# Designs tried in a protein design run: designed miniproteins, single chains, continued (3). Part 67

Each design is a single chain, and the fold is of that chain. pLDDT is the mean over its residues in the fold that is shown.

## One batch from the design tools (miniprotein)

Design m10315
Fold by ESMFold2-Fast:
Structure m10315 (fold): chain A 62 residues (1-62)
Amino acid sequence: SASGRALAQALRENGGVVSVEEAEKLAAGLPKEARDAILEAARKNGGRASLGEAQAALNSTA
């Protein structure tokens, strides 16, 4: 999906793992589903999200 591609690109450009702070900054440029997914994954996983965790969150909300 477009949201999945945008999420994957943003995470790869930031070393494959993002903090909540980084996720909030990236969220401004992402589709709503990708924004919600990355922020949820970061909060659930102790303040950091990997690509796999963010993709799992996106799939659970879609």
Scores: mean pLDDT 77

Design m10316
Fold by ESMFold2-Fast:
Order: structure tokens, then sequence, then C-alpha cells
Structure m10316 (fold): chain A 90 residues (1-90)
């Protein structure tokens, strides 16, 4: 389903954010992304739009915090894509 495709893409983006957080030794933010990935997987398994939106909101919040701290253009690009995915689900 389209919801599953969006969840899978969001998981890929979350894995990239997790990699960047680990590169920057941002342990708290990295743990947040690990939790968001688990929520995204649960949303995909349940086929739940509400759970997916909640997981995306958590991931976007963490990405915004990391972008504010690092200024990393990779984070900005991922953040823009995550926001587009959220609009598609809503």
Amino acid sequence: SRLEEIAERAIELAEELLKIARENKMDGIAKGFEQSIELLRAAKEKNSKDALIMALDSLISGAESMYKATGDPRVKKILEELRALKKEVE
C-alpha cells in the first residue's frame, strides 16, 4: 500500500539521520531516532495512518533539533523530504 511505501521511505531517511547523529556523537538524538524507527516499523505493521503521523512527527522534531545544532545540509534535505511525506499521509 502507499502507506507502507511512505513508512519504508521514512525508515530509510531515519536510518540516515541515525548515521549522522552517531557521526556527531549526539547520543540522545541518536536514541530518539532509534525509537522513531521502531515506531515507524510498528505503524507499517499495523497499517495505521495515525501511528505513522505520530512517528513522522517524532522523527521531524529530532531532525529539526539536529539541523539547528549541526547546520548539516544532509539533515536539511532529509527534513524537507520527511515533511513532504507527512503532507502526503495527512
Scores: mean pLDDT 90

Design m10317
Fold by ESMFold2-Fast:
Structure m10317 (fold): chain A 80 residues (1-80)
Amino acid sequence: SILEEIELIIKTMRELIEKGELTKEDILNFFNRVEELLEDASEEEQKKALEMLKEVIKEIPEELRPFAEELLEEIEQKLK
């Protein structure tokens, strides 16, 4: 399931956040993978995935959050 793969990516991001090890490169790689998965996703799956990404972004350190928000906006634009 696309949603199950995205949930695993988000879980991995949360683990890196908790360890203080999350980097811009990690965010870029995770978001690129989510984008690839969403290309073949239904509209309902895309909506749920975007909600999950918005939630995890709130947990990202303040210094990295704008970078993640920019990447999410790019994904949202490509899905329109």
Scores: mean pLDDT 86

Design m10318
Fold by ESMFold2-Fast:
Structure m10318 (fold): chain A 68 residues (1-68)
Amino acid sequence: SMRAEMERRVAELLAILDEVGWPASGKEQLRALLDEAVAAEDEQAVRLAIRLVGHEYPEHRARLLALA
């Protein structure tokens, strides 16, 4: 389902953020926003978050773009 795919993308995005050492507070805030996006089925918000992280961490860009 679209929701299950979005939930998978969010989990992988948060795992990448853990690997690059994001602060716990920042991860918690992003998780809350992404959980709201998933509940609203707002795929564009999830994709935007993935792309923004890819711009910040270009070494993970290919892996992140595969999620978008």
Scores: mean pLDDT 79

Design m10319
Fold by ESMFold2-Fast:
Structure m10319 (fold): chain A 85 residues (1-85)
Amino acid sequence: SKKLEAVRKALDIVRQAMQQVDPSLDSEIAIAMMDMAYSIGVLSGDAEWAAEMSIRVLEQLLEETEDEVLKEALKEAIKILKESL
């Protein structure tokens, strides 16, 4: 599924950026929520919901984030997810 592949790619982009910044509970929670959305999308077959939920999670994290490296990664991840819809 293009949408589930986009969720996986978005997760990898955000995780990679998180390794380059100070750990944040908010970013760790966001990744956990996206992992849950991905798993539910796989199990239910609702790949669109998984992508849409991932976008919401990352947009909220983007509003709360001050780190420029993480902001750029979040913008890229959100773009990939939106392009999958």
Scores: mean pLDDT 85

Design m10320
Fold by ESMFold2-Fast:
Structure m10320 (fold): chain A 81 residues (1-81)
Amino acid sequence: VEELLKKLSSEDPEERKKAALELGANSDSDEAIEALVKVAEEDEDPEVREAATLALLRMYMRNPEKVKEALERAIKASRRK
């Protein structure tokens, strides 16, 4: 998880996108959820922001109570989705 969190700050948007999707598939930790919300809200690349939102959606499907507010924050930030 910590390795994937570091990849979310990569200079390569493709690496950030892959890290976001991998976190969505393999983690539901509070640290991963908050990191994905930050990426969805602040990342310069719209495809990376979409990947972070999709990752949160995958987490939501597994644990809706824990992830609902984070997913709502990400969707509000994306607007154009």
Scores: mean pLDDT 79

Design m10321
Fold by ESMFold2-Fast:
Structure m10321 (fold): chain A 82 residues (1-82)
Amino acid sequence: KVSELVKKAKEALENGDIETARKYLEEAMKYVAENYTLKDKNAVEAILVSAELYEKLGDTKRAEALRRIAKAIDPEFYEKWK
């Protein structure tokens, strides 16, 4: 599931494997797009965790875009998350 993909991305990043981390983040985002509705809390959480991981990778532009998407989908969850 999406949480497993995000965990694998985080583990890869902690090991310095940037390319593997990006691969799992892209797979997680694709899974969210194909399997969840826009109001699914698991989808919004996956987007926000992915934003944090992209920020750590130095991809601040993508991280900001993902945070804006999450806020548009579920503003209440977004406010609680930050």
Scores: mean pLDDT 75

Design m10322
Fold by ESMFold2-Fast:
Structure m10322 (fold): chain A 101 residues (1-101)
Amino acid sequence: LLKGIFYYFDKDGDGKLSREELKALLEHIGVPESDVDSLLKTLDRDGDGVISLEEFIASLNVVIETSENQTLLKRLLDLDGDGKISEEELAELEKLVKERS
């Protein structure tokens, strides 16, 4: 579902989001304005102005690891309307982040 939302905001279909498109996605899912800037800095480490789907997914583990940002994780997953995080979804996110470290 997060991949579907990502591709919905990927207007040029290149599998990457600009900072503006990512900001719109984060605002759409209800991420607080103050947290948007922090996530944008984390996702756009290279300062190239584009974020790939893989970088987006990898950055979610940083949010999970930060207790202050647990609300953001809940909002991202609450987009599914089921209000539940499967253990398998969490394990897949952790795996993706560990592979990039």
Scores: mean pLDDT 58

Design m10323
Fold by ESMFold2-Fast:
Structure m10323 (fold): chain A 71 residues (1-71)
Amino acid sequence: SAEEYIEKARKYLEEGKPMEALVWASKALQEATDPELKAEAYRVIGEALRKIGETASAEQAFAKARELNPE
């Protein structure tokens, strides 16, 4: 499920594997049907992109997450 893919992506971030986290977060985004899960997937994508130095792309991902689920 999308939630399981997000959990896997977060685990890879914790292990210092942002490229693997991007793969699983992207899979989560593809499976997610509700805005809340899509927003979570975009947040993980943003975190992973920031870790690999893609700051501009990370900010775009965070902006999309906020658009889908403002907090």
Scores: mean pLDDT 84

Design m10324
Fold by ESMFold2-Fast:
Structure m10324 (fold): chain A 84 residues (1-84)
Amino acid sequence: MRDLIDQGNYIQATQIAIDYIDNGNYDQALRIIEDMARDPRGRDSAINVIIYAYQQGNYDLTRRGLDILRRYDPDAYRRAQQRL
């Protein structure tokens, strides 16, 4: 019930993005990050996916995800940097 507002199931979207990262499908993962970053309710989920990319050692994907986040919400970008 929490975080399932407007059928924007960000928990499921986060899992799909992580699966794309694990399979090397970085373009699809970045599309999900951008979709989450576009919605204020999805930005914390976008941060979680970016942190996962960093933990997997994918610094290029991390940088690209952070750049997307910065375009939509500079405050969310700062929060993501503090958690890396």
Scores: mean pLDDT 82

Design m10325
Fold by ESMFold2-Fast:
Structure m10325 (fold): chain A 113 residues (1-113)
Amino acid sequence: SALTEEQLRALVAAHPDTYTLVEVDGRRYLVNLRKMKELGLTLEEVREALEYLKKNKIPIGLSKYPWLQKVIPDLAAAERGDFDTPASFMGELHPSGLAEDVFRLLVEAVKAV
C-alpha cells in the first residue's frame, strides 16, 4: 500500500535531524538532510532547484541537477508519477545505504500508525 501523508509526516517527526519535507507546486518531496549537508548544499538550494524544474516544465528526474536524486530518494519515482512518497524507494538500493535507512524508517512509521 502507498503511504499516506500522515505516515510520511510521522516518518519525518521520528527522524527530524535526518529527513524533512519540502513542498513545490503541490507535490511533497522527502529530503535527506544529512546527504544534503554532505554535498555542501542548503535546503534553499534544493527548493530553488525543484522550483526551477517545475517552472520550466522540465521532468524532475532529468540530470541537470544530478545531486537532487541523492538528496531526494524518491525523485525518480515522483517524476514518473508512480509515487510521491518514500515508499517508492523500497524497490531500489541507494549507493549510500539510504534505501535501507528509508525502508527501516518507513516500517517504523507504518507500525506506529
Scores: mean pLDDT 59

Design m10326
Fold by ESMFold2-Fast:
Structure m10326 (fold): chain A 66 residues (1-66)
Amino acid sequence: GMGAEAARRGAVEAARAAGDPVLAGQLAKYSGEESGHPEGGARAGEAAAKAKDPEQAARLVAEAPL
């Protein structure tokens, strides 16, 4: 649900706030690699479309379950 996505977004933003963009990028890659599952891919795509901004889309993709 959206609660899990919010928690993951918090983790990504915390990493960026701590000055660790590499960790934030790895979280996004991890979600992308596992997005081979139709559920994860569809959810990430839907969230990215809802963001309307590339920056928000990247955050939502990083929050994707897989």
Scores: mean pLDDT 51

Design m10327
Fold by ESMFold2-Fast:
Order: sequence, then C-alpha cells, then structure tokens
Structure m10327 (fold): chain A 70 residues (1-70)
Amino acid sequence: DILVGVLDIMSGVMKAIGDDDSAELFRQAADALRAGDVDKAIALLQKLRDEYNALSDKTVTNLINQARES
C-alpha cells in the first residue's frame, strides 16, 4: 500500500545518494510490511534511526509511527 511505496522510494533515494546500507534497510522494511511482518519492519526502521543524524531520526520516527498504525 502507500507506506510500502514510500519505503521503496526512500530506498531508491538512499541508493542514488550512495547510502547503500540505508537503501537496503528501507528495502527490507518494505519487504517485511508486504509480508505482514510489522514487528520486523519496525525493528529495521529503529536500526535506521540509530544510525542517522537528528533530521533523519525525525523522518524515520514518523515512518515507524505510521507502520505501528498499520
């Protein structure tokens, strides 16, 4: 659905700027949501948050909150 699409777009954006590790984590989170594994998706997004600066942290936190509401 919409959240999976956003995560796929974010993966592509991270890949384009050379952040392959973050691109892979967004991709895995999208795949987890497609499989219905919300807990795994949240864990992957929390890992992204732990590896990013304050601006990225806010963005990832919003994605985690949206996943929890799914």
Scores: mean pLDDT 72

Design m10328
Fold by ESMFold2-Fast:
Structure m10328 (fold): chain A 95 residues (1-95)
Amino acid sequence: SPVPRVQGPVEVTVEVDGREVPVFTIDIDAETVEEMRKQSADIANKLAQRLKSQGKSDAANQLNQLANEAEQAQTMQEATDALLRAVQVYLSSLS
């Protein structure tokens, strides 16, 4: 059976007053674990650079760690989980 393909763009939202508000879009197109690793790490590193430019060094360092974790992922799930954790760290930093 074919491995599930993760395709973008994927819109990331937060709930504000019971309404979903989009905060950014993730563009993913991965058919292999290697592609998912590279794209997840790239996204996490880009989010880290945004936080670093805002003076949020601790959150940026956590995102760089998650990017490294994504690069070491052995499965699609591990790479996806690292990306989702990176997104959660980024969203938490916006509060």
Scores: mean pLDDT 74

Design m10329
Fold by ESMFold2-Fast:
Structure m10329 (fold): chain A 84 residues (1-84)
Amino acid sequence: APIFASVPVKGKQGEIPAGTEILIPEIDSEPGTLLSAEEALKALAGKEEALLEKAKAKGREEEAIKLLEDLKNGKEVLVYAKPL
């Protein structure tokens, strides 16, 4: 199932509203607006289990686990918001 932002987040080209689909390059092959690690963490807050289930369905569970650990450690990661 798609992952949607629970709160508005800031992208490089402006504010991204709550309910915008969040895309992860390792799981999704679609382009989007790049988020900072801080904004990606906000977008995915409370969505960790849903993200793991989505990744597992696509055979990308290991990539999702790594992404979540990198975000918790404040590392820069590639997370995108789907353009409208």
Scores: mean pLDDT 73

Design m10330
Fold by ESMFold2-Fast:
Structure m10330 (fold): chain A 83 residues (1-83)
Amino acid sequence: VDEVRKKALERSRLALEYARKALEQADVSRKEALAYLAAAQSSMLDAMDLAGRSDKETQDEVHKRLGEVTDLLKQTLDKLDKL
């Protein structure tokens, strides 16, 4: 199995996990929410770079997952703006 494919999928999974944690923390700690948001963005960039160096199926899977990440980050920012 292509090592680049594995890393792309893992980074996209981490981005989603961090985005979910950012949203959870938005109601509890602005500092922690922003830290997880930054981690999610970094993982998204890594996933996109790795997916671009892999096959189309990996690119499609990563793009779908990053769409969900983007939606979670928008929700996080919306909650933080209610200060």
Scores: mean pLDDT 83

Design m10331
Fold by ESMFold2-Fast:
Structure m10331 (fold): chain A 87 residues (1-87)
Amino acid sequence: NVEEVKKLLEETKEKIEELIKEAKENNVDFGTLAARILEILSETQEKIDELKKKMSPEEKKEVDELWKELGREVSEKLEEFKREAKE
């Protein structure tokens, strides 16, 4: 259901925020951080796709909108990291 997706997205966001924090603390390069984030997003997408099989068209649309919002937030955080990493 949509609530399970919301929980997965919250957990995914927390994992990504922790990775960015660790990357800043350990001087991890942008490419390595981006690759790790894409891996987490890919895993989350697979779980969402499985949950979507049980959803109505309306619920699927809501989930797609939530996924786009997470993608936007992640992209903004990565751009901020990239700017800060340029010394």
Scores: mean pLDDT 83

Design m10332
Fold by ESMFold2-Fast:
Structure m10332 (fold): chain A 81 residues (1-81)
Amino acid sequence: RPTDEEITEAVAEIIFAIGKWLASQGRVEDAAEAYKKAADLLKESGLIDFAKRVYNEGAELAEKAGATDIAEELRKYAESL
């Protein structure tokens, strides 16, 4: 049976992949939200370095779209790790 940690990690990876696809479609605000959700799940499963990378990646996408408030929020989450 997969552990709760393994399930959380797998779900985070799926949401991250969805976020990348949303970004490729120009849906950058939706992509940033998906990145945040994936990073939150990775943080919960103890994958702190990966969570930090995903938050920062989401922040870069938000900045590119001019969503500065979202970018600043995601950077703060990354810095809190």
Scores: mean pLDDT 78

Design m10333
Fold by ESMFold2-Fast:
Structure m10333 (fold): chain A 105 residues (1-105)
Amino acid sequence: MEDEELERRIQEALEKAAASSPYAAETVKEMFELARKHGARPVLKALVDELLEGRPASKEAFEQAIELAREYNPEAVEIAKNGGPLDEVSVAGLLAAAIENRRRA
């Protein structure tokens, strides 16, 4: 994906979240900022695909998202699973779990 197209789609995802609520927009913004901070381009692309199209992440993007979420919050994967199997967890769900628990702490 070209950098210009990725940035446009990130803006579309932020606008879609903002249309739902200001709090949803803040959470989605923090997810993109976390992925950008770590240079995780596959995670950025997966977030866009999930949020705009409901498209499941690639194995590469999902594995990077797990590593990123655990680095930010070691319990993020278990929280995102919520007692279920790992294959039911999304990239957005992993990053939201990492961010939400950081806010709680």
Scores: mean pLDDT 76

Design m10334
Fold by ESMFold2-Fast:
Parts: C-alpha cells; structure tokens; sequence
Structure m10334 (fold): chain A 60 residues (1-60)
C-alpha cells in the first residue's frame, strides 16, 4: 500500500449575511478529498481545520 501524500489545499472564504464562512478542501495524490467548513471569526480557525484534514489524510 502506498502512503497518501497531500497535493493541494484550497481555502475559500465567503461572507454570508455579514458572517465569514471558510470551506477547506484537501486533495491527496491518489485523488482522495476531505472537506470541512468553519464559521470563522478569524483566519486561524480555517488554518486549524486544514491542519486537521491533513492529519486525517495522513492516518489513511
């Protein structure tokens, strides 16, 4: 079995009704994807969610 390797991270920040919402998508070398959404008060919440998705990908 081959280890999964991160290829891309996409962060999309959108303002909906005055609230920032961040959607994070990561894609692995084998085509696997993971997504998470956070209602962000600051950019650190989005970055943390991305790190959590990367960790999940590494466990697979």
Amino acid sequence: MQPKKLVTIELRREVVDGKPVTTITITAEDGSTKTARVEGLDPEAGVQAALDLIRELEEE
Scores: mean pLDDT 70

Design m10335
Fold by ESMFold2-Fast:
Structure m10335 (fold): chain A 76 residues (1-76)
Amino acid sequence: SEEESRKVARLIGHILSAVGALLEGRYDQAAEDLITAAKLAKEMGLEEFKPLIERVADQLAAAGHADLAAKVRAEL
């Protein structure tokens, strides 16, 4: 459906935004985008995106932001 396609596009968009922010050292923005993506994945029942979101959250923790990674994981 159009609504489903739009929601999937938004979810992917937030994951890509989070990766971009993380690569630029904008960790708070990366966490915000990942939290939004996690909430969208949960609302839509798209469990297949959880490992990807978790992997990006692991990169936040590796960068010294384990607190932000924990906030992302709380939404999964």
Scores: mean pLDDT 88

Design m10336
Fold by ESMFold2-Fast:
Structure m10336 (fold): chain A 97 residues (1-97)
Amino acid sequence: MEETRRLAEEIVEAARRDKEKGRELTKEAIEKYSGEEMRDLGDELAREARRTSAEVNTELAKAVAEYGVKVDPSVVSATVLRLIGNSVDAELRERRA
C-alpha cells in the first residue's frame, strides 16, 4: 500500500536520525496495524533496509525488540519481516488469552 511504503521510509529515516523516534514509530505501527497491513509494512521495511546502513538496521531491530523478539542485524531483510510477523502474532495471542 502507498501509506505503508511511506511509513516504512519514515521509520527508516527516523531511526537513522533519532533512535528514539524510530523506535516510537515502529512500536506505533505494530500496535496499530493488522496482520495483513503489518506484513505489507514488513515487505516495505525490508526493501528500505536493503538501501540502509547496518547501523540503521540495528536501530530498527532494537525498536521491534521491545516486543521481546530477538533480532540478528546482519540479516536485516529476513529479520525485519520475521520480527514484525512474530511481534504481531505475539500481540494477537495476548489479546486472545
Scores: mean pLDDT 56

Design m10337
Fold by ESMFold2-Fast:
Parts: structure tokens; C-alpha cells; sequence
Structure m10337 (fold): chain A 73 residues (1-73)
């Protein structure tokens, strides 16, 4: 895995916060903004971060996306 447990949890909490503020933000843009806030992630691609998060928090990520879609519809 590319992320530490602490980094992965911090990213997940930030994703939840960003989706609550703007449910129309695409996941890729949210991850790019998180990379700007966490310079230690600069060497990791958005795809690598997303894959690590899906392996750790797949159910939570699906829940975040479902809630966002419900707010848009």
C-alpha cells in the first residue's frame, strides 16, 4: 500500500468534508485538491491514492458517492 493508515484516514475524512460542501465535485478533482494540501502525497498519482483508499474503505467511499448523487438528483 502507498499510504500510511493515518494518511488514508485523513484523506477519507477530507473527501467526506469536500462532498458535504460541494456534492458536484468529481472524485479526481477532490483527490487533486487533497494532494495540494498534503505535499507528502505529491509523488503519488490520483489513481494510486484512489486504489489504496478503495482497498481500505471501499464501503465508505461508495456511501460518500451515493450521498452525493442523491443530493444532485
Amino acid sequence: MKLSDEEAEEILEELKRMKEEDPTLPGSEMLERIKEKMPQLSDLSVEEIRKDLEERYGEELEEIERRAVAKIL
Scores: mean pLDDT 74

Design m10338
Fold by ESMFold2-Fast:
Structure m10338 (fold): chain A 95 residues (1-95)
Amino acid sequence: MMSELEVVKSTALDDLERLLEDIENRVPLDDFERTIGEVLMRLTRLLWSSSDPKARELAQKVIQLIIQAGDNLEQGKFEEARKILEEAKRLIEES
């Protein structure tokens, strides 16, 4: 049975890989904003439904990094956004 932490990790990794792929493929900002919105909704539901403090902490940190990446993309800072998403991915892999 997958732990709450493992569910957060697997969900966030899949979502971060999609966001990194969108940056690499230089998708339009509107498409990227839509994907970020879907990812944030999914992770927020996991955050509020999880009883595991470690799962909640990880979800919260990843949500914060995705918001920061979105802000950088809105400003045209593609390289900074990529680095932030890669940091989020490393955080999940190390947790």
Scores: mean pLDDT 84

Design m10339
Fold by ESMFold2-Fast:
Structure m10339 (fold): chain A 61 residues (1-61)
Amino acid sequence: KVKEKIEKIKELVEEGKYEEALKEAETIGPLVKKALEISIKRNESAEVIKKAMEEAYKQEK
């Protein structure tokens, strides 16, 4: 379930485990991983990062 993976990625980011978060995002798709990378680089809040990954997943068709 993609929503559960996105929530787990959010938790990993909150813990500072960026490498594990990016690895999990890659299992969903390259657009989700890119959205996470950009959001981390912009120092976005965990809630904004979660929404960015959800939107990126809609484009992973």
Scores: mean pLDDT 80

Design m10340
Fold by ESMFold2-Fast:
Structure m10340 (fold): chain A 95 residues (1-95)
Amino acid sequence: SIEELTRKIIEKIKENEDDESVLELLIENIEAATRAAPEHPELRELLELALEAAEKNNWEALRLVANAIHYLVGDGDRKLAEAEKKKAKELLEKE
């Protein structure tokens, strides 16, 4: 479920990020985005990518995925969402 993916992402951020202000910002952005969106396949794929980034401690990739989610569900800008998603995937493949 979207809720289960969101929970796992938050747990991984809390486990691996020491800066409380960065941790709060990442959690708030992911939770806000998942609450705002009706469930759709594109959001699930982005959340799975966010979980992968968090598990790898790749905070730059996680930031890019959070941006993609924001563009997709906040702004409705699919082109910007896809661009940020592509950058995140490239960073995750490099490691």
Scores: mean pLDDT 71

Design m10341
Fold by ESMFold2-Fast:
Structure m10341 (fold): chain A 72 residues (1-72)
Amino acid sequence: MTEEEKLRRFALELARKIQEAFDAGASVEDIRKLVEEHLEKAKAEGLSDEQLQRLETFANQLLADVEARKAA
């Protein structure tokens, strides 16, 4: 599996988990914790620093969207 393919799989899994948690009524704090756990898992799986940074940027964008939706 390529690093790009691995990053894509982690990003898709994260987006799915966040969507499921949001739909289930999870708090922003619960979703932040889920993101932290997912990033730790990606780091443990040996993603490069560059790929981890890209995943973290994506995660922060998803969190911003969740916060905006919950604030509205």
Scores: mean pLDDT 81

Design m10342
Fold by ESMFold2-Fast:
Structure m10342 (fold): chain A 100 residues (1-100)
Amino acid sequence: SEEIKRLQEISNELWEKVLNAMKTPEERAVAEMIRTGVLSPLVKAMSPEELAAALERVKAIMQKEIDEFLSRKDISEEEKKALEDGLQMVDGLIEQVRNS
């Protein structure tokens, strides 16, 4: 459907910007874990402290890019909710790691 296609296009644009903003292989591996659900060997080797710090950096970049999307007049309410749900998922991961 056109709605699914547009959500995929927005998701792809967001992830391209997030991944391009990652400065280390570890940060990129954490961003890819959030995007795909796949745990790389780099992520598995991280301490909880390192993983929480990397998740917070990814969240900060996602928040910045999502705020830019939310400022667009052509974004639907469903698209806004999907972006906000993505941020809440990352918040949940940060809390889970910190409480481990």
Scores: mean pLDDT 79

Design m10343
Fold by ESMFold2-Fast:
Structure m10343 (fold): chain A 98 residues (1-98)
Amino acid sequence: VAAALAAAYRARAEAALAEAERLTQDLKDNIGMSPEEAERKLAEARRAVAEAEDHLVAYHALSGDAATPEVEAGARRLAAILAEAERAYQETLERAKA
């Protein structure tokens, strides 16, 4: 049933988005993190964002145009999470210079 498969992809996208949020929050909260550790965490966050994006694409393909607003909202949220992760990484690099 296509509806059940679409729901599964939506759930996977939500899980990957939550993982990206957790990794981004860890980057923001762990101010003692080394630049090397921060680089690894940023790579993990980027991977979680990419996984969520892939699942949203699959969900959209199965659900059609009715899902477009939800998919666009999800894409904007993922872009915001990635920007926050990259900003936290840059702040870690600046702290390491001091």
Scores: mean pLDDT 86

Design m10344
Fold by ESMFold2-Fast:
Structure m10344 (fold): chain A 70 residues (1-70)
Amino acid sequence: SMMKEEEEKAERLTSIGITTLETALRMGYSRDEALKIAFFFIDSLAKYYNISEEKAKKIKEKVKKYADEL
């Protein structure tokens, strides 16, 4: 279904955001800079996958929560 495809795209984008954050942190970027890099890729890929700004915002909130728990 369309809803299932959208949820799968959102889940992949969340994983990409987390991986980008972890990679930036390992490269020596600060937490704030790593989050900016991850958010940039989330916003860019959300446009590519036709994910709404509201859904992209929720994905960014999940990635930020992940960073807060590190």
Scores: mean pLDDT 85

Design m10345
Fold by ESMFold2-Fast:
Structure m10345 (fold): chain A 107 residues (1-107)
Amino acid sequence: NAAARLAELRAEVDRLLEEIKKIGSEETYQKVRELVDEALSGDLETGRKAAQEARDLVNKVSGEKGKELGDRLEEAILAYAEAHSQFRREEGEKVRALMDAGDAAAA
């Protein structure tokens, strides 16, 4: 179930954001959250760039814990972006198939 997988991945991203909020400043948390929102709403290329930037910001906040959370956040965002891209592709194919099957322009 693609929708259930997307919900699971979003929940993981949200959990990581809460952990980042505990170790970083409010300013850092807000910037990371904006990058996450950009990554999850954009295309796959936008998602990759935003995930990388979010990881780099988290890595600057604290030593080993920041690196761990940053790496996990990047992985979770990329997994969501790939799953979301696939879901959108499959939904587009279903819409096209329904339109073709309902071909009202056929003589």
Scores: mean pLDDT 76

Design m10346
Fold by ESMFold2-Fast:
Structure m10346 (fold): chain A 68 residues (1-68)
Amino acid sequence: SLTLSEQVAILKSGDQAAISKLLEHIRSDSEVAASGIGKVLGLDDTLTGKLANMLYEIEVTELLKMVA
């Protein structure tokens, strides 16, 4: 797993391949987290998918604020 500082460094690097891999990892983690939460809360697949997208957007937005 990458530290927050390492994730920020990847975003600042301009390495498109590394950035793509980081975003892919964040997306995957958000989907796993949303599936777990959705199962506990009894959410349908549509709401679980929306939750995954919200978690992804929150994580990426917070990282981008640290780069700015």
Scores: mean pLDDT 85

Design m10347
Fold by ESMFold2-Fast:
Structure m10347 (fold): chain A 120 residues (1-120)
Amino acid sequence: MTPLQKALIELLDVFIELVKKHPNLPKKVQDSIIKTLEELKKRIEAATTDEELRQVAFELLGSLKIALEILKKYATPEQQKLLDEAIREVDRAMEALRAGDWEAFLKELQRVIEILKKLV
């Protein structure tokens, strides 16, 4: 498994844990987000080419951004600030991915992971 696949899987695992532990999130919303993230994890594990991995990574970041906005609605003001920081780093990761800048992408992805770990 490539370093990029490992980073994307770590991001998903941290975010799934965050969603599971979020105290004010309605169960139906929680279950829906987790299902989407688990499906994306399987697609990342199955990716065999850089092109496939890039496409799945882009879809993952889009789904993550939507899920972060949903979590923000059920978050404390302190958590909302960290979620806003995570959303900004997701936007930067998406820009790096569109530019084909894998080094910048991995750095922004690691920043997202670090922010989300503070919320778990």
Scores: mean pLDDT 86

Design m10348
Fold by ESMFold2-Fast:
Structure m10348 (fold): chain A 74 residues (1-74)
Amino acid sequence: SEPSPEEIVENAIAYLKENPEDAELLAGLIAHELRSAGVPEAEIEEIVRAILERDYERFRELALRAYRQAFAAR
């Protein structure tokens, strides 16, 4: 089964904390997933910014909302 929105977000934060040099790579992967799920580009840009700034709290808030929206859209 696919991971939950909470699991995706917390795993991404844990990964970024251990691998801060991979911020651009992680941002690209998450942007691709959310874009493929139909999340608006403006929301994706804010999430990418939070990743690049290592703003874990802002990322958690925004990404959790976006992933929940994406999962609800099927």
Scores: mean pLDDT 85

